# Designed miniproteins, single chains, continued (3), part 62

Each design is a single chain, and the fold is of that chain. pLDDT is the mean over its residues in the fold that is shown.

## One batch from the design tools (miniprotein)

Design m10272
Fold by ESMFold2-Fast:
Structure m10272 (fold): chain A 61 residues (1-61)
Amino acid sequence: SEIEKIQRSIESAEEAIRTGSEATLKAVLRELQKLLEITTDPELIERLRELIAEVKERLAA
């Protein structure tokens, strides 16, 4: 389902923030931004925005 796909992407993003390379983080950022564009669930929107900010911070470091 759409929700399962979003949840799986969130899980992948959390792992990438902890252990991922710059290339992995860039790919994850792109996918999170795409999901944010199509997601209408307020809780998922908030979580996606948090993860996008965290990935951007990791890429800046």
Scores: mean pLDDT 80

Design m10273
Fold by ESMFold2-Fast:
Structure m10273 (fold): chain A 78 residues (1-78)
Amino acid sequence: MNNEIASRVAQEAARRALSLPPDEEGAREVAELAERRAREHGATLSPEDLRRIEEAARRGDWRRVAILTANAVLDSLS
């Protein structure tokens, strides 16, 4: 179920963003988590998707992290 996988990965990335400072290191960890969790579910996130997720995390925008991650996972699994 692609929607369920996308939601799960997005929620994990968003929770990580909320738990880390909105700085370069924290943002990188959020993007790395999103990439790793997506791979565990058979999804591949593009470098551009990862850059946008990292940018949102750097701003502390956990909602944007969730949206971008969900869309990237869903697009990959389609």
Scores: mean pLDDT 86

Design m10274
Fold by ESMFold2-Fast:
Structure m10274 (fold): chain A 66 residues (1-66)
Amino acid sequence: MEEEKKIFDRVLKAMEEGLKENPVEGARKKIDELIESSNEYEQLLIRGYYEGNPRDFYKALELKKK
């Protein structure tokens, strides 16, 4: 749960920073950079938060069971 909140906060910060650099595509660019620097579990959470895809949240939960 603490890791999930930390990733959510990083996504929000990346979106905010991206919008300041380029209001059209900046948020997506910052999210892609965050994904590239993250581990598999964090990448699934970032995609889940940013795109709202429940499939990615389920994959992250399966990794956490291990």
Scores: mean pLDDT 70

Design m10275
Fold by ESMFold2-Fast:
Structure m10275 (fold): chain A 91 residues (1-91)
Amino acid sequence: ALEEARRVLEQLRKALEAGDDETAINLAKMLANLVQEAVDKGELSVEEGIRIVREALDLLSEYAPKAKDPIGVATAIIYLAVTLTALENRK
């Protein structure tokens, strides 16, 4: 679970570096769902999940001003922020 989440996070970073908004948006949503499911199954700690989601949120937030699809990127940011809040409420 942690290894898979870190792999998706790395793919997200590369998509953002390439300016591939569509891939980045899809990867961010995939990462949020993967982390939530892994935490729910006990395969990933809440603290590890929070760190991964926060890292993805930071990457997208830094990218947002140069986004080609500002609505799509904003939606992905909201999705990650909601996921982060849900994870923090489990502490």
Scores: mean pLDDT 85

Design m10276
Fold by ESMFold2-Fast:
Structure m10276 (fold): chain A 97 residues (1-97)
Amino acid sequence: MEIEKARELFEEGRLLEAAELLIKYLLPKAKLTDEQLKELSRFFAEAEPDRERAKELLEEAIRKAEEGNYVEAFLLALKALYLLDKERGLLALAGVK
């Protein structure tokens, strides 16, 4: 249901809402390793806002979530959110412990 809703928001061009919904859904399901958290921190330090790149990463995140690959989906969704909105991306990462 929530993954399907994220897909609908994505197709409507509501990328921020799609990313935030997907992240909220995946947070209790996807446990990230220390290496994956380090990857995210490096990505966040180096990345600049890019809506087209965010769209590509978010589409891949939704696809991975639909396939049941929640860990990869969560990583991609967090990266996409950061590229759409740095402050929201940083707040989402702070929630991942």
Scores: mean pLDDT 86

Design m10277
Fold by ESMFold2-Fast:
Structure m10277 (fold): chain A 74 residues (1-74)
Amino acid sequence: PVVEALEKALAAARAGDTRKAAVYATAAAILAVSESEENPELTRLTLEAVKALDAGDLEAAEEAIRRARELVEK
């Protein structure tokens, strides 16, 4: 699922594995965009997390991922 891919991207980014982080972030973005009409808020948060990961803002990425998790756990 989208949130799992984002969490793996964040974990890879924290470990300094930028290639692995990019792969997981890309997978999450593709999944979120393809389902955007069904999950518009999840798509928005996923794109925010991907943008933060690309910018190296791990705190912003973690917050966006936390919000996305809250949406899917309800």
Scores: mean pLDDT 78

Design m10278
Fold by ESMFold2-Fast:
Structure m10278 (fold): chain A 55 residues (1-55)
Amino acid sequence: MSPAMEAMIQGAEAFKAGDYEKAIEYFRKAIELAPKSQLARDSLALAEKAKEEAE
């Protein structure tokens, strides 16, 4: 599996666990590894919104 794919999976797992801070970190890492990934950017946006709602 590519490093970007692993970061996406870790981000998704953190998001499902409600750990939005970790999800954001992993999705940012995925974007760093694959800047053109729409999935990674969309996932980051969702995690950031979820964190804002939790605050």
Scores: mean pLDDT 81

Design m10279
Fold by ESMFold2-Fast:
Order: sequence, then C-alpha cells, then structure tokens
Structure m10279 (fold): chain A 72 residues (1-72)
Amino acid sequence: MEAAQLFAAAGILAAAGDLEDAAELLKQAGELVKDDPEERALILRRLGEVYKKLGREEEAKKYYEEAEKLEK
C-alpha cells in the first residue's frame, strides 16, 4: 500500500539521520490513512519520535497526544 511504502521509506530516512525528509513522508502517509485511526495513530507516534530527534519537542508532544486520542 502507498501509505505503508511512505512509512517504510520514512523509517529508513530517520535511521540515516535525514529527519526532515522522514517527517515529510510521515505527514503524507498520515494524510493517506486519515480514515484509519489505528494506522494514523502509528504514523503520528512515528512523527513524534522524528520531531523529538529534531529538537522540536512541543510538536513531538502534540503528535503523541493526537495518537493517544485516536487509540482511546
């Protein structure tokens, strides 16, 4: 699936330290799965990890909170 491919590519980029490109692919993947709360929550948690590594802790926290609400 397209979203799964974007998620996998973002994981590779994040592991390579290419955090800004990883975040961009994760945002695109999240938009593709907006009607699937389980998959969207997983992508939002990954965005939180990437933003935390970027030093953008306020944005990371918001992504974690959005994921938590979808899993509730």
Scores: mean pLDDT 81

Design m10280
Fold by ESMFold2-Fast:
Structure m10280 (fold): chain A 92 residues (1-92)
Amino acid sequence: SIFSKQADPETLAAVEERVKRLLKEAEEAYQKGDIDKINEILDEVFALAREAEKQGYGDVTVLLTLAAMHIAILRVEALRKQGKLEEYLKSL
């Protein structure tokens, strides 16, 4: 494993609270069909995950990666609702 550090309980709790807020914002953007906002939130989560990985915080990196996966699923569902999923999949 490339990760050697666990975050202290206070740092982990702060990250969990931020993840909860970002997930709530992503759910709200999904309900509104705001794909641009979902992309913005995804970019923020990936930036946080890269910083956590750089610092060696494996537990924080895993938490942020799982949050990014959930938000990515919301993006796919928003694209499906708007009839844009096929075009998006062809761009991969």
Scores: mean pLDDT 82

Design m10281
Fold by ESMFold2-Fast:
Structure m10281 (fold): chain A 51 residues (1-51)
Amino acid sequence: SEMEKRKEKEKEIEERAKALVRALGGDENDEELVENARKLLELAEELDEKY
């Protein structure tokens, strides 16, 4: 279903955000850092879709 596809995508972005925070030496359990990383990844996807 569409809901399942969206949940899988959200989970992948969340995992990537945590990995990005960890790679930068941050705490992957810091909700603010993970949320900011997630927003950056979402913005990067939007820019990639337009160009």
Scores: mean pLDDT 77

Design m10282
Fold by ESMFold2-Fast:
Structure m10282 (fold): chain A 68 residues (1-68)
Amino acid sequence: SAEEELRKSLEDIFNNESEDFVLRTAKVLFRHGSPRAREIAWEVFEKHKDRFSPEQIEEFEKAYEEAK
């Protein structure tokens, strides 16, 4: 399914790319994605949250809130 493909792509990005690239990708998806795509991106972010600084976590949270 499209949701499974999105989740797999995001897991690959979170595991293989820099924190800055991940944050930029998530912001684009929060801004332009469907509500379900935003939820999937948030779930993947929460799973990998320990990779990020407090400032980066705040940026993720702000981007997600502004998307609603």
Scores: mean pLDDT 82

Design m10283
Fold by ESMFold2-Fast:
Structure m10283 (fold): chain A 68 residues (1-68)
Amino acid sequence: SILDELIQATKQFVEENKDASREDFLLALTKFISEQATRLTEEEGASEDEVHQQIAAMVATIAALRAS
């Protein structure tokens, strides 16, 4: 499912960037958000509202994983 793929990609992103500096992490995050938004729009056919909702959930998940 779209959600399962997004969760998997999000977990991999956090693991690959766990040792990154704050600045490097923010740059990587900006690129990751752009890539996922493009994928959701172009490959999954998501609406603008759905893209915004999925990206918000992704960012919240990243914040939670980094805070634990």
Scores: mean pLDDT 79

Design m10284
Fold by ESMFold2-Fast:
Structure m10284 (fold): chain A 81 residues (1-81)
Amino acid sequence: SKEEAEKLVAQGNELFAKGDYKEAAKKFEEALKLDPDYAEAWRNLGEALSKMGDFLKAAKYFARAHYLENGEEIPEFLLRI
């Protein structure tokens, strides 16, 4: 549910604040399985991946969050980056 996705993002945020980026990323991924349109979760997952050195995947997820926040369709070329 959307409420469960919000709780998972909150848990991920607490882990991220503690520097547990890998565990934070897992929580954000779990939230996105429940609500794939949750722009904040895509952005937070991107931040966690950036902290872990996965800059390419982070950039892709930041772009996805941006398009979701604007209510725009995600360009196909960004999904392949």
Scores: mean pLDDT 85

Design m10285
Fold by ESMFold2-Fast:
Structure m10285 (fold): chain A 80 residues (1-80)
Amino acid sequence: EVEKLLEELREVAEKALDEESAKKVRELIDKALEAYRKGDYESAKKYLSEAVGVAMEGAKDPRAKREILELGGRIQELLD
């Protein structure tokens, strides 16, 4: 679930953001995924929070912003 939701968040960011912002979000999602796979849920949450923040700042479409927040919230709940 966590890995699938992180991938969905990356896809939403790639569609909603410019290339530079999308690349930054992808790098943060990759770090979150790596931390999650190592059992470091604290770091995974921090990288997720940073990715959501960057995506929210870059997204202009209200639908994309809602999707980003919803996906971020679901992932964070699973990491708790």
Scores: mean pLDDT 85

Design m10286
Fold by ESMFold2-Fast:
Structure m10286 (fold): chain A 69 residues (1-69)
Amino acid sequence: AESKIKEAEELYKQGEKYYKEGKYEESKKLYEKSLELLEEVLGRDDPRTLEAQVNLGVVELKLAVEKVF
């Protein structure tokens, strides 16, 4: 369980790196993989899973804004 949480954290950090580089599609894919692992281990209603879902939503909004401008 802890090893999968660690894997999710590493995926999240890589996604954050791509987000900072403006690579939002790549960031989204990594956040999606991280969220899947957190949902599997902790469940949908765990605060860490919900936080990851919110952060994914932020990236999706960023991509939507980029399409308008």
Scores: mean pLDDT 79

Design m10287
Fold by ESMFold2-Fast:
Structure m10287 (fold): chain A 60 residues (1-60)
Amino acid sequence: NEIIEEIKKYAEELAKKEKDREKIQEKLYEKFGEKLQKLSLDEADEASAKVIEILNENIK
C-alpha cells in the first residue's frame, strides 16, 4: 500500500530529526490526515502499528 509506505518513510525521517512523539504525530496527521480517512480499518491499524514501531525504535 503506497500510503502506508509514504507514512512509514515520513515517520522515519521525522523521528531522526525530532524526538518529541507528540510533534511527530501532529506532523504526520497534518500531512496524511485526509489520506488516512481513505484507508480501510485494517490498513489504518497497520499504518498506526508501523508508526508506533518506528517511534519506539528511534525515540527512547
Scores: mean pLDDT 77

Design m10288
Fold by ESMFold2-Fast:
Structure m10288 (fold): chain A 66 residues (1-66)
Amino acid sequence: EEAERYLEIGKKAMEEGDYENAVLAFKKAVELDPKNKEAWINLGKAYEKLGKTDEARKYFEKAKEV
């Protein structure tokens, strides 16, 4: 799965502390599979790590809707 590949890339970036690349990967994952709740949650977490609390809140809300 293309979405699954980007989800894995994002998770690895999170483990490495590369939160900017994690955001890019998770954005791609949710574009490819908007119903992937895990990808929306991880996108929110990546934004929290960047200190972007408003963006994080928005993506956590999206996760609740899928």
Scores: mean pLDDT 86

Design m10289
Fold by ESMFold2-Fast:
Structure m10289 (fold): chain A 73 residues (1-73)
Amino acid sequence: MGDELLKEAGKVSDEAKKIYDTSKNPEAKELAKKAMDLAGEASDAVRRGDLETARKLLEEAKKLVEEAKKIAE
């Protein structure tokens, strides 16, 4: 389970990074940056064994990525 959460966090981070690197909309970049930060926090929670916190942080990161996509262009 923890390894799967780390894999998901990596995918969310990669997706957010693409938005951050390609979008010229500063609001989309801000949401993408927050999603990357939350994905990193989720990975840290997995390493601590706090899988419930990791799931919540990852869910929030995914929502921010979707909002960033909506306003990116």
Scores: mean pLDDT 83

Design m10290
Fold by ESMFold2-Fast:
Structure m10290 (fold): chain A 57 residues (1-57)
Amino acid sequence: REEAVREEEERIRREVPDEELARQIIEQLRRAAEQGFSPETLREAADRGIALALKRL
């Protein structure tokens, strides 16, 4: 649902201070929503993206 995508976008923007990395994670999340829309999958994708971004910092 759109609400799940919006919630994860907000979380990514809050947790990932690098704007470019945040943008890449958000784009991947939007593509996932288009191809296999599931709130559970979207949250898992966001979790992995945030963790990887923070590991690079």
Scores: mean pLDDT 74

Design m10292
Fold by ESMFold2-Fast:
Structure m10292 (fold): chain A 55 residues (1-55)
Amino acid sequence: SERERRLEAVKEEIFALVRDYLGRAATASPEERARLDAEFTRQSNRLIEEAKALE
């Protein structure tokens, strides 16, 4: 179904977001890390709400 396809896409985006965050955080300065943490939190919350709405 379209809902199942969207849910799968959201899960893939979450995996990609985590992978990207871990890679960037490993070499980030403290200031860059704080900015990355804020962005990761915003994007994670958005994707979680999207996934929740589709279930």
Scores: mean pLDDT 83

Design m10293
Fold by ESMFold2-Fast:
Structure m10293 (fold): chain A 77 residues (1-77)
Amino acid sequence: MKKLSEEEQKKLAEKLKEEAKEAEEKAKKEKDEKMKEALLKAAEAARKIAELIEKGDYEGARELQKKAAEEIEKILA
């Protein structure tokens, strides 16, 4: 499976943390309650995925991404 260098891990984790911040800011301005909940869930997942990547747990990161996507679909349904 694909392995990331320490530098690549740090860059991906940083991008995910920035995406989480953007999602949280969008959620604060969102009028649709379901969309707001979905954005907050996405932000939470992005932060946790970043932590897993920083630890080198790429399989855990993938599984968490899958679970988050499923939960977001349920919120929006």
Scores: mean pLDDT 79

Design m10294
Fold by ESMFold2-Fast:
Parts: sequence; structure tokens; C-alpha cells
Structure m10294 (fold): chain A 114 residues (1-114)
Amino acid sequence: MAEEHAEKAKEEAKKAKEAAKKAEEEKSSELAKEAGLLAADAGSHAALAAEAGASPELAERAGREAAEAGEAAVKAAVAAKAKGEGAKAAAAGAIAGAGAAASAAIAGGKMAEA
């Protein structure tokens, strides 16, 4: 269901941001990897919400939160100097979040034109 995917995206994005903040503070590659995986999950759920026909408002919120989580994960990975799996997870999270945000922006644009 679109609403379930949007809610899951919000929950995973929140967890990703919390893990990313801790990873940046502690310069932990392990926490940066966790933040990246959570951000990728948030991005996937945000994309599924948009594909399932979530309202423009719901899709925009889910996409924005996923994009923010992905950015936080990348910032944490850079601060922790993460390599390999940690860096890959953060990059995947940022890509998934940005894609979801782009889809949401298109939906929002159509609504503004109405």
C-alpha cells in the first residue's frame, strides 16, 4: 500500500539520520554503513510509495525524507573515512533517496500547475 511504504520510508529515514549523526560524531565506519543501509531502505520505500500512486503531498514528503537520510549517510561515511561496504551503502542510500525526491518533485509540479 502506498501509505505503508511512505510510513516505512519515514521510519527508516529517521533511523538512518540518527545512525548517521552518531557515525559522524564517533567517526565510526560501522555506524556509517548502518546509516547507508537504512537510507537505501528509506529510498526504496519512498520510490514504492510514489509508484503505488501516493498523493503528491505524501510522495513529496517521503522522497524528501529519504533524500535527507541519504545525504546524512554520505556525510557520515565521509567523516568516518568509510571504505568498501560502508561507502557503497551510503552511495546506494543517496541514489535511492535522490531518485525518490525527483519523482516527488515531478508530482508536486503537476499539482502546482493545476
Scores: mean pLDDT 73

Design m10295
Fold by ESMFold2-Fast:
Structure m10295 (fold): chain A 91 residues (1-91)
Amino acid sequence: MSKEEKELILEGIGLILRAIGLIFDAELLLKEGKNPELAKKAIELAKEAIKLAKKAIDAAEQGKLDEARKLLEKARKLLEEAEKLLKEAKK
């Protein structure tokens, strides 16, 4: 496995961990009844980001570096949107 492939796999793992933390925070807000629709949408976006990050890891392991990069970028954008929704829900 090349250095680039390893770096993309580690980036994908990092995005999955970030998404798991966001889901945990959003589920706590749901238990408190605070802005439940925003919290639910944040969870859905984070779960989709996990799916894309897993596909990116698979693509990187197969040497499909451009596909992996595109999937990671899409996963990152979904997580950024989920984080914005979660921040708004905490207000």
Scores: mean pLDDT 87

Design m10296
Fold by ESMFold2-Fast:
Structure m10296 (fold): chain A 55 residues (1-55)
Amino acid sequence: MEELKKKIAEFQKEALEEVQRLRDASKTLTPEQVAALRAEFEKRLEEKQREIQKM
């Protein structure tokens, strides 16, 4: 149970960091660049969800 809780906490931290990066980018970058960052975020989100599913 502790390992699962730790993985969930790490996932939440990384997801929040990516969301903050997207928000900052949307203020200074073009829509095309923001779309690229969103794609990277979605890819990382899928990878983390798969890891949690395996546990």
Scores: mean pLDDT 74

Design m10297
Fold by ESMFold2-Fast:
Structure m10297 (fold): chain A 55 residues (1-55)
Amino acid sequence: DDVKRIHELVKELEKALKELAPKEKIEEIARELAALTGDESIVEKVLLRWERLKE
């Protein structure tokens, strides 16, 4: 079920962002989410959010 996988990835992404995980981990989760949703812009938006959070 893609919807269930998307929810799991969103939860994992929120946790990784809260923990200030490495860029590579954030990018990996974002790329998988983008592939499942068909929205490549998610990767850019997530990485911009991560850059702001690490300030």
Scores: mean pLDDT 80

Design m10298
Fold by ESMFold2-Fast:
Structure m10298 (fold): chain A 76 residues (1-76)
Amino acid sequence: MPVVAAAPDRAGLDRAAEVAKKEKNAETLAAVAASYLHAGDYERAKKIAEEALEIDPENKNAKEVLEKAEEKLKEK
């Protein structure tokens, strides 16, 4: 079985993303996207980082997550 990392579970991340979207909080969405990135869910990380950038186009964390997720998605 793949290693189980000490990261928030995906259900918790989905819940955090829902709350952040309701609050229109780009920083929280960027943090959730980073958590998906660390969990290896690069496509979800990209989607949520893009949503954070829709709220705040200057959010540095969201830009970094988007860049890293896209680089991982280009692999293989």
Scores: mean pLDDT 75

Design m10299
Fold by ESMFold2-Fast:
Structure m10299 (fold): chain A 79 residues (1-79)
Amino acid sequence: REEAIEEAARAAVAGDNEAARALLLPLLEAAPTEEERARLLALATLRAAELLLERATDPATRAEAEEAIRAARERLAAL
């Protein structure tokens, strides 16, 4: 589960949205509730934002990544 989220996040940050979707789809289909699907998506978004922040070389991208991390964490806290 965590490995699949990590691989999907790396694929998304690399611009490979199809690979990211393929990696997440089995987890989303196995999730029994909408809340669990939302949690998986929020976790994937959080990890992608963390990776983007690590790779960011410009202030604008860093600010976007920090805001995405904050939003994803707030969503996880509400679930």
Scores: mean pLDDT 77

Design m10300
Fold by ESMFold2-Fast:
Structure m10300 (fold): chain A 60 residues (1-60)
Amino acid sequence: MPASGEEVAEVYREAFEILSKTMPEEEARKKAEELAKQVFAGKLTKEEALERAREIAERE
């Protein structure tokens, strides 16, 4: 796996913090989990996942 478990956890934490500022906690958690899963699967880098979280937050 290109991403470590620590890196995946960091993506979840940071994405959740970004998203929870603009949406309910349950929705932010689900979206942060989805982004972390994509990093774990190698579909996104940590930087790409956090950029997507910021983009989602800006559109809310």
Scores: mean pLDDT 79

Design m10301
Fold by ESMFold2-Fast:
Structure m10301 (fold): chain A 104 residues (1-104)
Amino acid sequence: SLEEAEELLKRAEELIREAERALARGDLEEALRLLGEALNLVERAIKLAKNDKELLKKAKELVKRVRELAMEVLRRSEDKELILRAIGLVLRAIGLLFEIEQLL
């Protein structure tokens, strides 16, 4: 339902804010975990809201924020596993942005 999609996007935005706080304190692993969870929620919301342009625009905004924060983790990471996870998340976000643009 559209109400479920809206709730998923609100939860994703909260997780993105928590990821920003994790980054501010240097917790790169926690930031990636939160960003990955946020992206999962956005993917679910898009499937429910594929005919709602306003919700798709909000989803696009959140995916762009996930990409930017994952790129920040990548820039700050010295750990091979964190680097690979950050790259994976950036690539997922790019793919999802293309999917959203096709629906708009």
Scores: mean pLDDT 90

Design m10302
Fold by ESMFold2-Fast:
Structure m10302 (fold): chain A 84 residues (1-84)
Amino acid sequence: SLEEQQRAVDELLKDISKAKNVDEAIEAIRKHLPKLSGLTRQVVEAILRTLENADEETRQKILDGLKKAKNLAEAVQAVREAVK
């Protein structure tokens, strides 16, 4: 359901907010991906792929932005700002 997807995103963002480094954030995303479906999962997979393909400086900028994100739309915006 949409409510279940929203809870799964909220749990993911909470775990990312606790990540001490990029590797912990990547592991948090991988752990929560199986709970996501449809477009929400595709968006989160795109965030993961961007983190994995980025250089060290860009990865840190993405992490800093994701830790401030309160919802999926803010997470997407944080990634876009980091890769500029």
Scores: mean pLDDT 87

Design m10303
Fold by ESMFold2-Fast:
Structure m10303 (fold): chain A 69 residues (1-69)
Amino acid sequence: MSAEEYNKKGVELFEQGKYGEALKYYGKAIELDPEYAEAWENLGKLYKSMGWDEAAEYFFKKAEELKKK
């Protein structure tokens, strides 16, 4: 699987409420492509959905930085 395919799988799992599995696939996407801004943004959305706002803010800032490059 590519980073894009892992990210897509993560989104599908997140939409199903399977947050732990979504986290695993977003993590794999970032492991393959650490500059993949969308995967960092999706991690932010996931953590925010779990109520971990500080962690979510970190991931959103990381995604914004990567989008500027």
Scores: mean pLDDT 84

Design m10304
Fold by ESMFold2-Fast:
Structure m10304 (fold): chain A 68 residues (1-68)
Amino acid sequence: VTDEAVEHYIEVLRTSKDPKERARAARLLGGIGHPLAREALPVLEELLSDEDEEVREAAAEAIEGIEA
């Protein structure tokens, strides 16, 4: 996994209108974990307030995974 992958998934979180894509990207960032995915924490925290329940769940799981 590279820093480019983290940047790509952060972009998906910010720009995708598809909640399934946002949830998937959040989970992938959680799987990458600390320290590489730490840059995604501010965006993931914003997604805790997302309109889609699956996106909110994925963001919470990702934050837990990165902070572990």
Scores: mean pLDDT 79

Design m10305
Fold by ESMFold2-Fast:
Structure m10305 (fold): chain A 118 residues (1-118)
Amino acid sequence: ATPAENLRAAADELAQRYGLTSIAEEIKRAIDLLEQGKPEGVELARELFDKAFAMAEKVIEKVTDPELQARMREQLEALRAEVARYPGWGALSATIALVRYLVEMGVTPEEIEKLFKE
């Protein structure tokens, strides 16, 4: 499977499993732009990552265990560094990972969906 096929399958899973249709559509739009070599694909992928990252930071700020909070922040900064090295495809992969992480941290699918509808 190509990177594009793998990311489309992951986006479809977000829509089917969690009702995250808006983020799934935006991820697929970014994939189409990246496959065409358009710089707008990198810009959209980065925008999606920045939105997911900002929500994850807000959730982590509510973690009361300082050791867990520090480890979670280090994980987010590692993802940010990876996205800086591999914009576009890397940003889409990181966005999907962050959206799954937000669901695991107890953010509702409705709140995540709203973030990507604006």
Scores: mean pLDDT 85

Design m10306
Fold by ESMFold2-Fast:
Structure m10306 (fold): chain A 61 residues (1-61)
Amino acid sequence: VEKLGKLIDEYMEALKAGDLEKARKLQREIVDEAKALGITEESLSDGGAFTQAVLYVNKKK
């Protein structure tokens, strides 16, 4: 959960900086970490993988 939260924080900072390339890379890492924590393909297919990861972190903290 802590690793996922750190990745989300880095993603938000990349967006603020306008670094869309870094943001896309971090989004992929967030999705991979979320899958490792049990967020599945169904959440990914809904186009909300990032949103589901954020909700999962908030629910677990």
Scores: mean pLDDT 65

Design m10307
Fold by ESMFold2-Fast:
Structure m10307 (fold): chain A 76 residues (1-76)
Amino acid sequence: SAAEFVERAVERFRAEARAAADAGDVREAGAAAATRAVNEVARRTSQEDAERAALEVGRAFAEALAEAAARRAAAA
Protein backbone atom coordinates (compact mmCIF):
# COMPACT_ATOMS: atom_id res chain seq x y z
CA SER A 1 0.00 0.00 0.00
CA ALA A 2 1.00 3.65 -0.30
CA ALA A 3 1.14 3.96 3.47
CA GLU A 4 3.59 1.07 3.78
CA PHE A 5 5.70 2.48 0.96
CA VAL A 6 5.78 5.89 2.63
CA GLU A 7 6.76 4.34 5.98
CA ARG A 8 9.74 2.58 4.40
CA ALA A 9 10.75 5.75 2.57
CA VAL A 10 10.52 7.70 5.83
CA GLU A 11 12.69 5.13 7.61
CA ARG A 12 15.31 5.34 4.87
CA PHE A 13 15.15 9.15 4.98
CA ARG A 14 15.99 9.16 8.64
CA ALA A 15 18.98 6.90 8.13
CA GLU A 16 20.27 8.89 5.14
CA ALA A 17 19.65 12.24 6.84
CA ARG A 18 21.65 11.18 9.89
CA ALA A 19 24.49 9.86 7.76
CA ALA A 20 24.50 13.06 5.68
CA ALA A 21 24.44 15.23 8.80
CA ASP A 22 27.52 13.43 10.08
CA ALA A 23 29.25 14.04 6.74
CA GLY A 24 28.18 17.70 6.72
CA ASP A 25 26.27 17.44 3.44
CA VAL A 26 22.63 17.14 4.53
CA ARG A 27 21.27 19.50 1.89
CA GLU A 28 22.32 17.52 -1.17
CA ALA A 29 21.83 14.00 0.18
CA GLY A 30 18.55 14.85 1.90
CA ALA A 31 17.09 16.61 -1.12
CA ALA A 32 18.01 13.71 -3.41
CA ALA A 33 16.43 11.13 -1.11
CA ALA A 34 13.28 13.25 -0.65
CA THR A 35 12.88 13.84 -4.38
CA ARG A 36 13.36 10.15 -5.14
CA ALA A 37 10.79 8.97 -2.59
CA VAL A 38 8.14 11.59 -3.38
CA ASN A 39 8.44 11.04 -7.16
CA GLU A 40 8.13 7.28 -6.71
CA VAL A 41 4.99 7.69 -4.57
CA ALA A 42 3.49 10.15 -7.05
CA ARG A 43 4.27 7.81 -9.93
CA ARG A 44 2.72 4.78 -8.21
CA THR A 45 -0.31 6.56 -6.68
CA SER A 46 -2.67 9.47 -7.22
CA GLN A 47 -1.56 13.05 -6.65
CA GLU A 48 -3.79 13.22 -3.57
CA ASP A 49 -2.03 10.19 -2.06
CA ALA A 50 1.33 11.69 -3.02
CA GLU A 51 0.49 14.94 -1.19
CA ARG A 52 -0.33 13.01 1.97
CA ALA A 53 2.85 10.98 1.62
CA ALA A 54 4.89 14.15 1.09
CA LEU A 55 3.65 15.61 4.38
CA GLU A 56 4.53 12.45 6.30
CA VAL A 57 7.95 12.10 4.67
CA GLY A 58 8.73 15.79 5.06
CA ARG A 59 7.88 15.81 8.74
CA ALA A 60 10.00 12.74 9.53
CA PHE A 61 12.88 14.11 7.44
CA ALA A 62 12.73 17.44 9.26
CA GLU A 63 12.72 15.65 12.62
CA ALA A 64 15.77 13.56 11.66
CA LEU A 65 17.65 16.62 10.40
CA ALA A 66 16.78 18.69 13.47
CA GLU A 67 17.98 15.91 15.79
CA ALA A 68 21.23 15.47 13.85
CA ALA A 69 21.80 19.24 13.71
CA ALA A 70 21.23 19.56 17.47
CA ARG A 71 23.76 16.80 18.15
CA ARG A 72 26.32 18.44 15.87
CA ALA A 73 25.80 21.84 17.49
CA ALA A 74 26.22 20.35 20.97
CA ALA A 75 29.33 18.39 19.90
CA ALA A 76 30.99 21.18 17.92
Scores: mean pLDDT 65

Design m10308
Fold by ESMFold2-Fast:
Structure m10308 (fold): chain A 66 residues (1-66)
Amino acid sequence: MLQEQLLSAEESIKQGDAVSVAEIAKALVDQGHYELAKKLAEEALKIDPKNEKAKEALKKAKEGLK
């Protein structure tokens, strides 16, 4: 599962699909993988800085890393 999510995230980043990257980052937050979720949320925001789901995933990932 985690490996499949990371492969999907890499492909979405290559395609410039911020929505899919943000969805994967949110799923990683829900699974407790906060450091990976933070990294993917930041990648999604590099593609689309206004993506609300990526902003929310980044916020939740940072809270989980406190």
Scores: mean pLDDT 81

Design m10309
Fold by ESMFold2-Fast:
Structure m10309 (fold): chain A 68 residues (1-68)
Amino acid sequence: GAAAEEEARKRAEIERVTERGVAALRKAGKSDEQIEALRRFGEELLERESLEAALERIQHKGVALLLA
């Protein structure tokens, strides 16, 4: 139904933004622990935040990890 399709789209967008952040972290030579932290953060936000808020938080977390 529409709700399941909306959840699938939300998951796909969160995964897309998370994996773009992961690619940036890998290119910058960041640790596997930092990469995994970003992935776990994205997964946690799927059930707790709106799509817009989740994407913003993932982008901010990715930048924070890049600057660490």
Scores: mean pLDDT 82

